# Designed miniproteins, single chains, continued (5): the designs that were tried, part 79

Each design is a single chain, and the fold is of that chain. pLDDT is the mean over its residues in the fold that is shown.

## One batch from the design tools (miniprotein)

Design m18729
Fold by ESMFold2-Fast:
Structure m18729 (fold): chain A 69 residues (1-69)
Amino acid sequence: APVSRAEMERAVAVLTRAPDEAIETLGRALGLDDRSLALIRAGDAEALMRELSEVARRRVVTLARFLEG
């Protein structure tokens, strides 16, 4: 199923509380590019939903799941 705006907002909330090094290391391992990582660090869920492909949005949600504590 496509990533919803609500799922992206929850993912961004998790990622903004995570260490920058963990986001960089795991995000790159999941195939996120520098632009996607910058949008994550900016906390810009709207831009992530607007600008990323569905595959890239799913990678962001997957990253948040690994970092959720």
Scores: mean pLDDT 85

Design m18730
Fold by ESMFold2-Fast:
Structure m18730 (fold): chain A 92 residues (1-92)
Amino acid sequence: SSLAERTAQMVARLIESHGGKVTVRVEGDDIVIEATDLSEKGLEVLKGFAGSARAGGGKVTLEIEGTHAVLRASGIGPIGLTAAALRVIGEE
């Protein structure tokens, strides 16, 4: 849980570095990342993270409405989340 939260916060900071505001929540076993005022690059990062988390065995939903997006990830372990985050930071 703590590692999953820190990993999600790392992704949130990366998205914010491209503009917008990102919040991270833990809802039971789910990690929720909500972004507002997203840039095109921020959206690409979020989509990349969603795809990588899904590939890592997570159940991931991504809902996009204009510049607002909500990502929910469930069933993914800390290792899978960390791997997904490293992928979008530009590491394999």
Scores: mean pLDDT 79

Design m18731
Fold by ESMFold2-Fast:
Structure m18731 (fold): chain A 77 residues (1-77)
Amino acid sequence: VKVEEVEVENVGTPEEAEMLQGMLRGGNELVERISEYDVQGVVDALEYHLKQVKEKAPEDKKAIEGFEQRLKLAKEL
């Protein structure tokens, strides 16, 4: 959608929270999109959320692996 064409590189925080929620449910497409905003902030947030997911749902391998894949992709971008 055209509304998402805004530059939010300086803010980081509100977009970071939005991107994290989207990545949990959105999958690979969001990883590519977030790399255009703030890769550094996203990497930190992904690491923090990965730890939380591991504590809340350690048996949910798919969720944990999905997060690990997104974090790896974000770090390489």
Scores: mean pLDDT 59

Design m18732
Fold by ESMFold2-Fast:
Structure m18732 (fold): chain A 101 residues (1-101)
Amino acid sequence: ATPVGLESTITLSTDIAHRLYPQMKQISQTSPQQAYQTTFQQVYDWLVSQGYSPRGARITATIATGIVMQKLYNDGAVSADAGKFGQAAIAKGIAEMRALG
């Protein structure tokens, strides 16, 4: 299996995050934490089911969750602290994917 490259991982994370966003925005009205946890779990489980490595799936799910957090912050649904945490999660996932080569 060919390792997923950084650019492909960012594109995939973004596409999944955008697809899940309407559902996650609805969940965030009850619990932002539940929306974040659900985003991570759904992305991770789906990628593992598609044959991605657990590490690759975790990194991709981390980036997708961070994108959802940023979109929720931009829409005024969550605090600035959640927005900052989402930005940090995206940066961490990108750094981990770069370290994989």
Scores: mean pLDDT 83

Design m18733
Fold by ESMFold2-Fast:
Structure m18733 (fold): chain A 105 residues (1-105)
Amino acid sequence: DVEKAEELLKKAKEAYQKVLNASTPEEAKKALDEVLKAAQELLELAKKTKDKKVIEYAKEAAKLVIESSKTVMDKFPEDHEAVLYAIGASLEAIGILLDLERLEK
């Protein structure tokens, strides 16, 4: 389970690099979606295992969603769809962080 969490975090980090290197809003949105999906899968794994290390990796992935969203908005501020998608992804990531905080109490 921890090894699976490490693989998911690695995928989130690789997808974040794709966001940083995206040349189009479409590429940036697809890469952001990959980061978000990895963070969501890590949250599900954290809920199932309640393992402290899995929770830690899920928090890191959720923070990468927020950073990816900021990057999309900074690189493509004129693309209304990309900006709205990035805002939505940030809100999802905040929800993930709140759920993870509840698992630690």
Scores: mean pLDDT 89

Design m18734
Fold by ESMFold2-Fast:
Structure m18734 (fold): chain A 83 residues (1-83)
Amino acid sequence: SEEEIKKKIEELKKEKKKIEFEIEELEGLIDILEGLIARLRARGVPEEELEPLEEKIKELEKEVEELKKKLEEIDKEIEELEK
């Protein structure tokens, strides 16, 4: 029914907002880690000691990309339901 479709769209919009919030939090953490690496480099910390932080940034960037793909899937599902 049309009412069931409307409920599904509202649920998808709520999921979208949750994912958008998660992306913002992860991007904020990436910024903090990039700032930390920059400060540690300025203090003469060896690149080998910075590698774990750079690996963490790459992991977080991968999570952001996966979440962005989920947003695209949700957007497509909403568009299909809003026919």
Scores: mean pLDDT 88

Design m18735
Fold by ESMFold2-Fast:
Structure m18735 (fold): chain A 96 residues (1-96)
Amino acid sequence: VELKELKGVIVGIEIRHPSRELAREAAARAVVIAEDIGGTLLSVEYFEDGRALVLAEFPSEQQAEEFVKKVTDEARSLGAEARRLSESELQALLER
C-alpha cells in the first residue's frame, strides 16, 4: 500500500492582463512564490494576448492552496486576474 506515490499536487494558474508585460510580471512573481513555498516549477507559457500559464507541483494540497492565494493576491496588486485551473482543465492540458 504505497498511497504516497499519489501525494504530489499539480497546480495550473492562468494569469490574464490586457498588458503582456504585466501578465509576464505576474507570471514571474508566481514562479518565485512557487519556489518559496517549496514547489517544483513544471512550465511557464506566455501568450501574445496578455495570458500566461504557470504549472507547478507541490507536496500537499495545503501548499498548493497557499500558492494559489499568494499568486492571486500578487496578480491583483498588478491589476491582473489569476485563477486556478480545475482538475478537468488541468487533466485536458496534460493530455495534450
Scores: mean pLDDT 78

Design m18736
Fold by ESMFold2-Fast:
Structure m18736 (fold): chain A 60 residues (1-60)
Amino acid sequence: MLKKLQDEYAASSAELLKYFRLMLEAKRAGNKDKAEEYQKKAFEASLRATEILREIRSLL
């Protein structure tokens, strides 16, 4: 159980970094719609990571 949550946390953290990077690239290209889309995805990944941490804490 805990290992699965740790793996999911790592995946969510990687997703956050990926979308944050894509957001910056979209902003530099002047594509505001894509920048907003990636910002939303990064925020969702951040919330997911927070929920996973909360679940891990509930097991300790």
Scores: mean pLDDT 82

Design m18737
Fold by ESMFold2-Fast:
Structure m18737 (fold): chain A 72 residues (1-72)
Amino acid sequence: MTLGEALVKAAEERFGKEAAERVEKAIREGIDRSGTWSGGLTKALEVLKEEFGIDNATEVVNEGFLRYLESQ
């Protein structure tokens, strides 16, 4: 599992499919604009913060990292 896939899955589990689709789109758009994974992650965090608040965005990131580490 990639870190991007893990982050999308964490968003789906916490907020449902619509949130997961928004995060996946944000990652793709961020990478396309910046040419970097950091750009994708930054855009995803921005979307999560705007839609669900900073505390919920932090929880999704933490869960995403845990899922990624368990998949290695």
Scores: mean pLDDT 80

Design m18738
Fold by ESMFold2-Fast:
Structure m18738 (fold): chain A 79 residues (1-79)
Amino acid sequence: MSREEIRKLLEEALKKIGEKPSEEELEFMVEEASHIPDLNKELIEEMTEEAIEKGESLIKLIIRRNVDIGMELIKKAVS
């Protein structure tokens, strides 16, 4: 998925949540989301629904997913 596609999907997700991030915050979210392996539209929609249900910001869910992926890679490297 391209950065332009990620940006478009994140803008739609943020519109559904009712958040209006700054351009700087949106660019940071696009960068963080780009690090998620196998990122697709369905995963972004899933994270959007989770953000709404839990009352968490979308960026926090993106960061958490990247951390979880990093921890899995570390576990495999030390095994």
Scores: mean pLDDT 77

Design m18739
Fold by ESMFold2-Fast:
Structure m18739 (fold): chain A 77 residues (1-77)
Amino acid sequence: MEDVIAGLEAAIEAARQGRYDEASLLFETVADYVERHGGLPEAAELARKAAEAMRQGNVDEAIEYFRKALELVREAA
């Protein structure tokens, strides 16, 4: 998975639309990819926090963490 930015945007949009199962899967996938990439530990941490918030049903908090992760990824690109 090379397109981390598109993955983050898709996860945020799925969460906003109430597609929580899809959003959770995308959140976990992006978090795993960012962690494995090794270049952005801060983005990986934010992605993990977003996945945790989503599992707890805190959708708005999850979206905010993913927005922060997205900005860090864009800065590194």
Scores: mean pLDDT 72

Design m18740
Fold by ESMFold2-Fast:
Structure m18740 (fold): chain A 68 residues (1-68)
Amino acid sequence: MAEELLEKARDAKARGDDYGFRLYLTLALHEGAVPSIEDLEEMRKLALERNDFYLVKLTEEKLAQLKA
């Protein structure tokens, strides 16, 4: 479920697993989970550093929804 994926993303971030954080947070977003603005900003930063423009777009779209 989306909540389980958010937990896995937070665990990955806590242990410095950038790949796991990116993977699990992306899956959670696709399942309709709403992460915190802080988690979205961190994911956007990591996606930009990796030139993963799909994740940049996805995080920007979710940030726009939360700020609207």
Scores: mean pLDDT 76

Design m18741
Fold by ESMFold2-Fast:
Structure m18741 (fold): chain A 91 residues (1-91)
Amino acid sequence: RRALLEEAWRAAAEAIAAAARPILGEEAAAKLLRGAELAIRAARGEAVDEAELAELQAFADSLTPEQLAQLAEIEERVLAEQAAALAARLA
């Protein structure tokens, strides 16, 4: 079900943003959350703001290898936790 997948995606994005906030700061957390919302909109076939996509890409390009490694670790942990939570919801 699309709605269930979108809900799981938003929950994962919120958890990733929350975990990233103390490490990368509030602006980075907000951009991560906004990127997830744009991805959901694009998946629905909705128009997205090209300027906002460019801003998010510039943000991603501005991250150091260390920050990218920290984000990858957070993403892996949070996605595993969210997958376990989704599996529990479906049981």
Scores: mean pLDDT 76

Design m18742
Fold by ESMFold2-Fast:
Structure m18742 (fold): chain A 61 residues (1-61)
Amino acid sequence: MTVEEAADAAAKALGVSREELKRIVRGLTPEQIRDLGEAIAKTTGFDPEAVAEALRRLAEE
């Protein structure tokens, strides 16, 4: 799974745009990012750690 693929899947799962997802993630602690990644992974079937990493990288954009 690429970071781009994970970010797109996360935005779609939450029903938000990629820009809105960046805003959400920038306001979260590392623990909250992990919790969000776990919730998205349950919806998408992706690896929770990979989703959390993609969310962290998206916040750095």
Scores: mean pLDDT 77

Design m18743
Fold by ESMFold2-Fast:
Structure m18743 (fold): chain A 76 residues (1-76)
Amino acid sequence: SEKEKVLEQLDKFIKDLKEVLKTYDLPPEARAELEKILKEAENLKKNIDNLDPKEAQKKLLELVGRAEDILKKHLP
């Protein structure tokens, strides 16, 4: 239920971020930061069974916010 919703949101975020990295020619520093966020998201998914769903949701929202801040500066 709550854990399944976090997993669905996390999977969508990972998929969307991979698509952005594949589609856009981003500055090297922006690309490196987004790749770091992607790795943190993948690690969150690997550890999802060991985390409280509310804590996992909070971490996901932080990662999404960090990615959005980078993308707003570099995408049209």
Scores: mean pLDDT 86

Design m18744
Fold by ESMFold2-Fast:
Formats: structure tokens, sequence, C-alpha cells
Structure m18744 (fold): chain A 77 residues (1-77)
């Protein structure tokens, strides 16, 4: 897997905070459009939000992506 850029990490951290605050689906989608994320990841997260995936489940997925990047950065970068 490729490492996240600093901007992508900040974007995911911002999304994670919004998910932890239980923001509405509409607000999450608006935020996601403004965030600097890879198009593939943005599309996948948008689809999950649109399909009604619970904020807690999305927060776990986003947290996992950040955690994997942190481990990879510590070991490989």
Amino acid sequence: MKLLTEEERKALEELLEALKENKKKEELLELLEKLNLPEELKKELKEKIENGTPNKELAFEVGTLLGVDEIRRAVLG
C-alpha cells in the first residue's frame, strides 16, 4: 500500500473528527467533497456514507487507514 501524504492524513483526521461528532450524512458528504483525498478512497467513502453505513463503523475504517499509514511510515518511511 502507498503511504498517505500529509494533506491526505489531515483530511482523514478531519473526517474522523466529524464522524466522532456524529455529523449528519449530508454534512459528511459535503465535508468529503472538500477534503484532499485520493479519488478512489473518496469514492469508496462517499458510497459507504450514501448507503447509510453507521458513523461508528466509518470511524473505525478511517481510524484503521490512519493506523496502517502510521505503522508503515514508522517501519518503511
Scores: mean pLDDT 78

Design m18745
Fold by ESMFold2-Fast:
Structure m18745 (fold): chain A 103 residues (1-103)
Amino acid sequence: MQKKVDELIDRIIKIGIMARGLILAKEGKNPELTEESILEWGRSAGLSDEEIELAKKMAELGLSEEKIAKIAQKVIQEILKNPNLSHEEVLELLKKEIEKEEK
């Protein structure tokens, strides 16, 4: 089960990296860092369409680096507490944490 846990944690980290990349692209400080380049990176990194949409949602909410890190840490902690969580259940946990920031 260790490999499955590590894969789920890696996905959550990649989603967070992508969200931060999309926010930096929106700030426009680096012309080489575009939304298109970050979306392509996410796809090449093996993220699903649902995972990419969650990263886009965090970027649309304008979440700070600290907030994105806290959300990722909380989801990772839940994976570590329950290593039998499915990929779908992990994404649902991430979605719920993101939804708390919409209020």
Scores: mean pLDDT 83

Design m18746
Fold by ESMFold2-Fast:
Structure m18746 (fold): chain A 90 residues (1-90)
Amino acid sequence: DPEQQRRLERETVEAFAELTRERLRRLGASQEEIDAAVAAVRNSPTVEEALYKSSMAVLDAMLRKAQAAGDQEAVERVLARIEELEKLNE
């Protein structure tokens, strides 16, 4: 049923938006950053786009936190994950 599929996709997008809010809050992102990332995820037309935007927002916040801490190994790991995600979504 295509309508049931669309509903499940929208529920999945909303779940990603809520998880994005929680993860960014725990990473110390500003309220403005959280609101912008959640809106971008929520307004995604597909589950795949919502997952990509959610993952990128979390990785970006993790990168900034690692850079602020001077954790070079964490910076390198996060940058590698960003590169892999960008290659998969090109």
Scores: mean pLDDT 85

Design m18747
Fold by ESMFold2-Fast:
Structure m18747 (fold): chain A 80 residues (1-80)
Amino acid sequence: SQDRFLALAREFLQEVAAAAEAASGQRQDIGFVAEPLSDEQLRAVVAGFEALLARDGPRLPADVRARLQALLDQMKAEVD
């Protein structure tokens, strides 16, 4: 379900924003446009989140990293 994918992607971005706010003390506004996406666009979103988690994951608390990985795995399942 694309609605399920978008809900998971939004939760992923909220976890990232919360971690950034906790580190900086500033609210991180991450915009998310909930428009119908093609399968190619959904895969591009997954690839972007994988790249973000690979880059910044080692700097996140282990529990936050685990939650982000679980959300990403669920998003991959929704695309397949």
Scores: mean pLDDT 71

Design m18748
Fold by ESMFold2-Fast:
Structure m18748 (fold): chain A 98 residues (1-98)
Amino acid sequence: LTPEILALGDQIKSILDIAFKLRDDFGDTETYSIMVKGANDIGVYVSDGDLQGAQDAVDKTKKQLEERKPSLNDKAKSLVDSALDKLDQLKEAAKKVV
């Protein structure tokens, strides 16, 4: 594994940590499931060297999270906004790895 791939893995882990917090602190299993599936899909595509697949997975996950935001309280929205920012960073970082 290259240092760049390891750094992307750490960013994916950060998104998963936010997902676990949404599940455990807010009981939001739907947003949790969206983030876990998105993180897994992105990680698989990055590991396979599929930049287009990784970018599409980021965009799909971001769209699903934005659609969930209106149903969330302000604290949960802040966590989702943090995850959206990390997804944007992942999309840019993937271009350097793949």
Scores: mean pLDDT 82

Design m18749
Fold by ESMFold2-Fast:
Structure m18749 (fold): chain A 86 residues (1-86)
Amino acid sequence: MSQLIKDYLQKFIEETSTLNEKQKILLQTLINEQDDNGKVSLTPFIDKAEELGLTVEERQNLIKFLENQKLAVLDTENGYIQFLLP
């Protein structure tokens, strides 16, 4: 993902009131850790969410937020989150 898209997403995260501070930190981490294809493995995502003290509900609500905003889709069969380019 280009730096311009990362900067846009970081600003969007900072300006949104839907996500709490821990969810915003997790999302910023995911944006920075995605591969060249926009993918993040679910295992590191879950581990980071637990490290930040997110509940299962807060983690699920973050994924729903990303899908509703068309920012990402969850691929549970292959075990990754796919970021979508705007």
Scores: mean pLDDT 75

Design m18750
Fold by ESMFold2-Fast:
Structure m18750 (fold): chain A 65 residues (1-65)
Amino acid sequence: SKNKAAAERGAEAARKSGEGGAAATSAHMDYLASVGEGREKALAAAKSREAEKAAEGAQIAFDSA
């Protein structure tokens, strides 16, 4: 179907460019920045998630050793 083909092409283009995810993230961060408290929470959450991801990776490496 034409509608299905168009939707699949759009989804594939977004995946290939990576812009779909980046654009959505940027728009969300801009929205949070418009709300002062949201900006501080977004920065804190990003730092916490980076630390959590690093700790998880380190735990997997330690358990594999």
Scores: mean pLDDT 60

Design m18751
Fold by ESMFold2-Fast:
Structure m18751 (fold): chain A 72 residues (1-72)
Amino acid sequence: GAMKEEAQRNATRATREGLAALEAAGQTEGLQGGRVEEDSVVGGISAGDLGARVEGRPGRHTVTVAPGAAPG
C-alpha cells in the first residue's frame, strides 16, 4: 500500500543521505574512521554501490547495520 511505499522510500532516502554525509566527512571506512567494523553499513556499502551523491551534511546522520541484517 501507499504507506509501505512511503516508509520504504523514507528508509532508503535516510540511508542514502547518511552514507552521503559520511562520505562528505571522509568517513566511508566504518564508524571508527580507519577500522572497518562488521556492524557498520559503511564498511559494506560504497557510494558507487548505491549511486549515492555526496552532500555537505556530515555528522547529522548515523547509519549502522549489524552483521546478518537485511541489505538495503
Scores: mean pLDDT 46

Design m18752
Fold by ESMFold2-Fast:
Structure m18752 (fold): chain A 75 residues (1-75)
Amino acid sequence: SMEEEALKLYKEGQEAEKKGDFEKAVELYERAASLLTGINKANALNNLSVVYQKLGEIERAKEAFDESVALYKAS
């Protein structure tokens, strides 16, 4: 299912992040977030924000964080 695919991408993103492959983590979390909704999307966007901070992408980090907060508040 789409949800199973999204959860697999999310887990792959976490593994990439643990290895320090931040560019790969961004790609995987972006793909996961695009397939997820609600609190699961918020979790993916929150992790994406952290990885953007590690890459120095401050504006993108803020955008991802703000969207994750909005989704958490809507739940």
Scores: mean pLDDT 89

Design m18753
Fold by ESMFold2-Fast:
Order: structure tokens, then sequence, then C-alpha cells
Structure m18753 (fold): chain A 78 residues (1-78)
């Protein structure tokens, strides 16, 4: 399911971030915060629709993939 995929991706992000330097961890957290803020209008629109749960899961999957890519790039740079 998309929910299980999001959970797996988020677990991988958490594990990668935990292995990073303090500075890289702060950069990863700032990146995720910016993604969440950018996604806020889409999340609010999804919450107002009958298919909102599915759309929120699709959004969460996109954000989880972006967070993983950032964490992997930071890990590769160390």
Amino acid sequence: SMEEEVRRLMARVAALVASLSEAAQQEALAFVGALQEAARPEAEAAAATPDGEERLLELALRLARAALAKAEALAAAE
C-alpha cells in the first residue's frame, strides 16, 4: 500500500539522517520543513475533497521520496 511505502521510506530517511553530522542533520530538517510548508496548500485542498485521504497519501509519498533523495545526497557528501 502507499501507506506502507511512505512508512518504509520515512524509516530509511530517519536511519540515514541519524548517521549524518549535526550540521547535515540540521540541513535535512530545514529541507523537510521547507517541503512541508510548500505542500501546505495542496494538503489543505486534499483535506477538503472526498478523495482527500488518497491524495494526502500520494502527497506524503512524494515528500518522503524527496526527503530520501536529500538524505542520500547529504550522506554521499560526507
Scores: mean pLDDT 85

Design m18754
Fold by ESMFold2-Fast:
Structure m18754 (fold): chain A 91 residues (1-91)
Amino acid sequence: GDKMVVWVDMDSNGRVNVDDFSRRMMQNSPPSMVDYVRDFMDMVRSRSDSQGRVSFDQFRRSSDDYNRRHPQVRVKVRLEGNKLVVEVEML
């Protein structure tokens, strides 16, 4: 199936700017995945703080919720050192 992997370095507080990361995710999305990636990032955005920042735990919770509602798509969120890694795969 189609698979996409995108990563970003987290800030010193362990957070990511959701608008910047959403843009990166969308730019790396193949056409078959664009709508799913948009819907996932909208869910992540709903969990952002007043400055538009999201923690690893908020990404993980969003991926768990998203995967429960979309059995045809798998989103995996993991940490590699200070990097947030998001994998999206069509099943």
Scores: mean pLDDT 85

Design m18755
Fold by ESMFold2-Fast:
Structure m18755 (fold): chain A 72 residues (1-72)
Amino acid sequence: MSVRERAEETLARIEALLEENRDKLPAEMVQEIQQFIAQARAQLATDPSRAAEVLAALERALALLEAYLKNK
């Protein structure tokens, strides 16, 4: 599995969590996550050489979102 494929899969997981828990998240947090997803998708499309950096940021965002939902 390529780093890009893993980044795309991690993006899909964040999107799924956001969709499932949208009513449990503050509106500002939802907007910030949507903006982050849009930026990550654009970066993967325009500069695939940075897929590893994007993946690291996505994995961190996923972990923080999961931690927020578990503690909320």
Scores: mean pLDDT 81

Design m18756
Fold by ESMFold2-Fast:
Structure m18756 (fold): chain A 91 residues (1-91)
Amino acid sequence: IEKVRERLEEAEEELRRVEAEYERRRAELSPEQRAFADAELRAAREDLERARELLEEAERTGDEELILRAELFIMAVSATVVVLERMLRRQ
């Protein structure tokens, strides 16, 4: 549980860093790349919120399935960070 919370905080920090880099370099990107990045960032923010809610419920109930589901959302956020970093490096 505590280790999953640490992973959530790490994913949130990485997402914030990628968002900041994207905003600085937004003007260098094509309209298609911006639309893709905007959609991915929105999805990642939703996944972070779901992970937080699942971890809070898991702490109340002790339900291990909720912890596993939270980990899957955290992994999705981490994957989005990698994809966006790769896109930004290609410029």
Scores: mean pLDDT 83

Design m18757
Fold by ESMFold2-Fast:
Structure m18757 (fold): chain A 100 residues (1-100)
Amino acid sequence: SLKDKMLEIIDEMMDIFPLLTEEPPEWATDYWAKVKEPMSLGQMKKKVESGEIKSLEELLKLLEQMLEQVKLYYQDGDLVREQAEKAYEKAKEKIQEILS
């Protein structure tokens, strides 16, 4: 099912970069100030399971939003950012394959 495919994509990203499963810590005040609604892979998984995320297009938009949030906090060349970008590119490729 579509729901199962979305959960598989999220689980694969969580395997690539487990840090994306959790929200930023409270002490990261500059991150929280720049990000109106922090979105982790764990939160996206819950939203897919509840039926709040209903399409691959919605999931892709949230993944793009999460990556933009990572880019606001982590600089170019940071390993955290590089792994987040790698996880995102794999997910994007898989989503585009399903939509084609």
Scores: mean pLDDT 74

Design m18758
Fold by ESMFold2-Fast:
Structure m18758 (fold): chain A 62 residues (1-62)
Amino acid sequence: MTVEEVIERLVVGMTSDDNPVEKAAELAGISVEELVERAGIRNPEAPTPEDLRRIAEYLVSL
């Protein structure tokens, strides 16, 4: 899976109620706190496009 494909899956599958960080943590099989630390996310409550890229890069590395 490419970084772009992961970002698309996180965004396209989202509703306004979904947090992409929580969704990514579930996909990785780790906690939200662990994902925030490992991916270097700055704003877990309101992730920026840069945070989404960091998440996708981490998920691709698995």
Scores: mean pLDDT 74

Design m18759
Fold by ESMFold2-Fast:
Structure m18759 (fold): chain A 83 residues (1-83)
Amino acid sequence: MSAAEIVREAGELIARFLEENPELRETILAIEDEAIAATKDEPSVLAGYAGLLEILAERLAKLGFEELAERLREAAERLRALE
């Protein structure tokens, strides 16, 4: 699987989650803003996105969304393996 395919798959998972949980849209946006700030010093765009997925997964797990969190962690691991 290419980096573009991993990014697309992760994006589709997040989009579907927000369609099913529209009340969490503002919460997810706030987590994404925090993750972007935390990953600004990552060595590449792919490493930055992997870090964003790792932070989002950790926060989603704490909110009780373990299955989505696990899938996003797997996507981040695959992206890091390409670097």
Scores: mean pLDDT 80

Design m18760
Fold by ESMFold2-Fast:
Structure m18760 (fold): chain A 66 residues (1-66)
Amino acid sequence: MDAETAAKEAAEALKKGDLEAAAKALRDSYQHGGGESLGRAGREAAKESGDPEAADRAGTLGAIQA
């Protein structure tokens, strides 16, 4: 999926406290646009969820577990 769709899915997951689901959405963005897309989706998810710390954690988890 594109970065904006992934950001929305990640933000929804973060609002539910589901870091694994957020990490999966960010990883899916990576598959479509590489590391730049992953970074952009993570930043947009942080803004949309209002929780940049949780978004940063989700990005890290996306690399380790997804």
Scores: mean pLDDT 75

Design m18761
Fold by ESMFold2-Fast:
Structure m18761 (fold): chain A 102 residues (1-102)
Amino acid sequence: AAARAVVTIVYPDESKLTPEQRKLLEELERLADEIAARAGPGDYLVVFVGDGSIEDLEKALELAREALETGRPAVYFSGLTTPEQQALRDALLAAIEAARAA
């Protein structure tokens, strides 16, 4: 069966990561890989889009753990500054729910 775990992590410049941000990002990537390995078609759809701040990475980690435990899709966006970015988040959430239901 084709797994449908999609993880997108966006950080503007990896070279500017602090050691703490790097540690949190590596943990998030590890959880994303675990979700992907367990996913069936439509089971796990996880999208994280953030600026890489410690607070945002910690929120993303909590959502990733919840998704792994419950099988629910998780979407996290940080640094939303425009209505277009908010609309994209809402569209992705709707697409994730639709794919999970299929």
Scores: mean pLDDT 60

Design m18762
Fold by ESMFold2-Fast:
Structure m18762 (fold): chain A 70 residues (1-70)
Amino acid sequence: SMEAEREQAIAEHLANNPDADLEEIRRQEELMREVEAYREKLKATLDEEEFRKKFTEYLKKLYEEVKKEK
């Protein structure tokens, strides 16, 4: 549920820009699916603390990349 709300917030942010390229939005969606799959792999491989740390760093890096792009 929390994750769905977070994904919704990101989607709303992208939708808030009417000039946003639809192709770019599709790339973001595909990236989100990759992030989800990666998270599931980390959860299966790492303990809770290691998972949270590594996944959080991964997300921060992605957000910084998106902001740098703009």
Scores: mean pLDDT 70

Design m18763
Fold by ESMFold2-Fast:
Structure m18763 (fold): chain A 116 residues (1-116)
Amino acid sequence: MSEIEKKIIELMKEVLEALLAHPDAFYFAEPVDLTFNPNYTKVIPEPVSLSEIKEKVEKGEITTLEEFEEELKKMFENYKKAAPEGSYLQEAADRLEELARKLIEEARKKVEELLS
């Protein structure tokens, strides 16, 4: 693994930690326990959590900011597609997605600074 690749993984972990610290992260942080919410998959058919994305980053399955951004976008689209329009879940997804975009932009700038 190159030094730049190691730094990208570090930055992706920092983004995930910032997202997990957000109050709206509760809807996205962990896989849904279906024993308590058996109908949850009818609303969110393919739930993907921030913890699952973090595992992929830690295992080296996501190694670029582009792949990372795509995985996060798929997670947010999944929640928004399943949630009723104008619902709190859709609004929470929009807020976290905008935060993720800003944090990824800052990570990209840090990568550019390392190349300068």
Scores: mean pLDDT 75

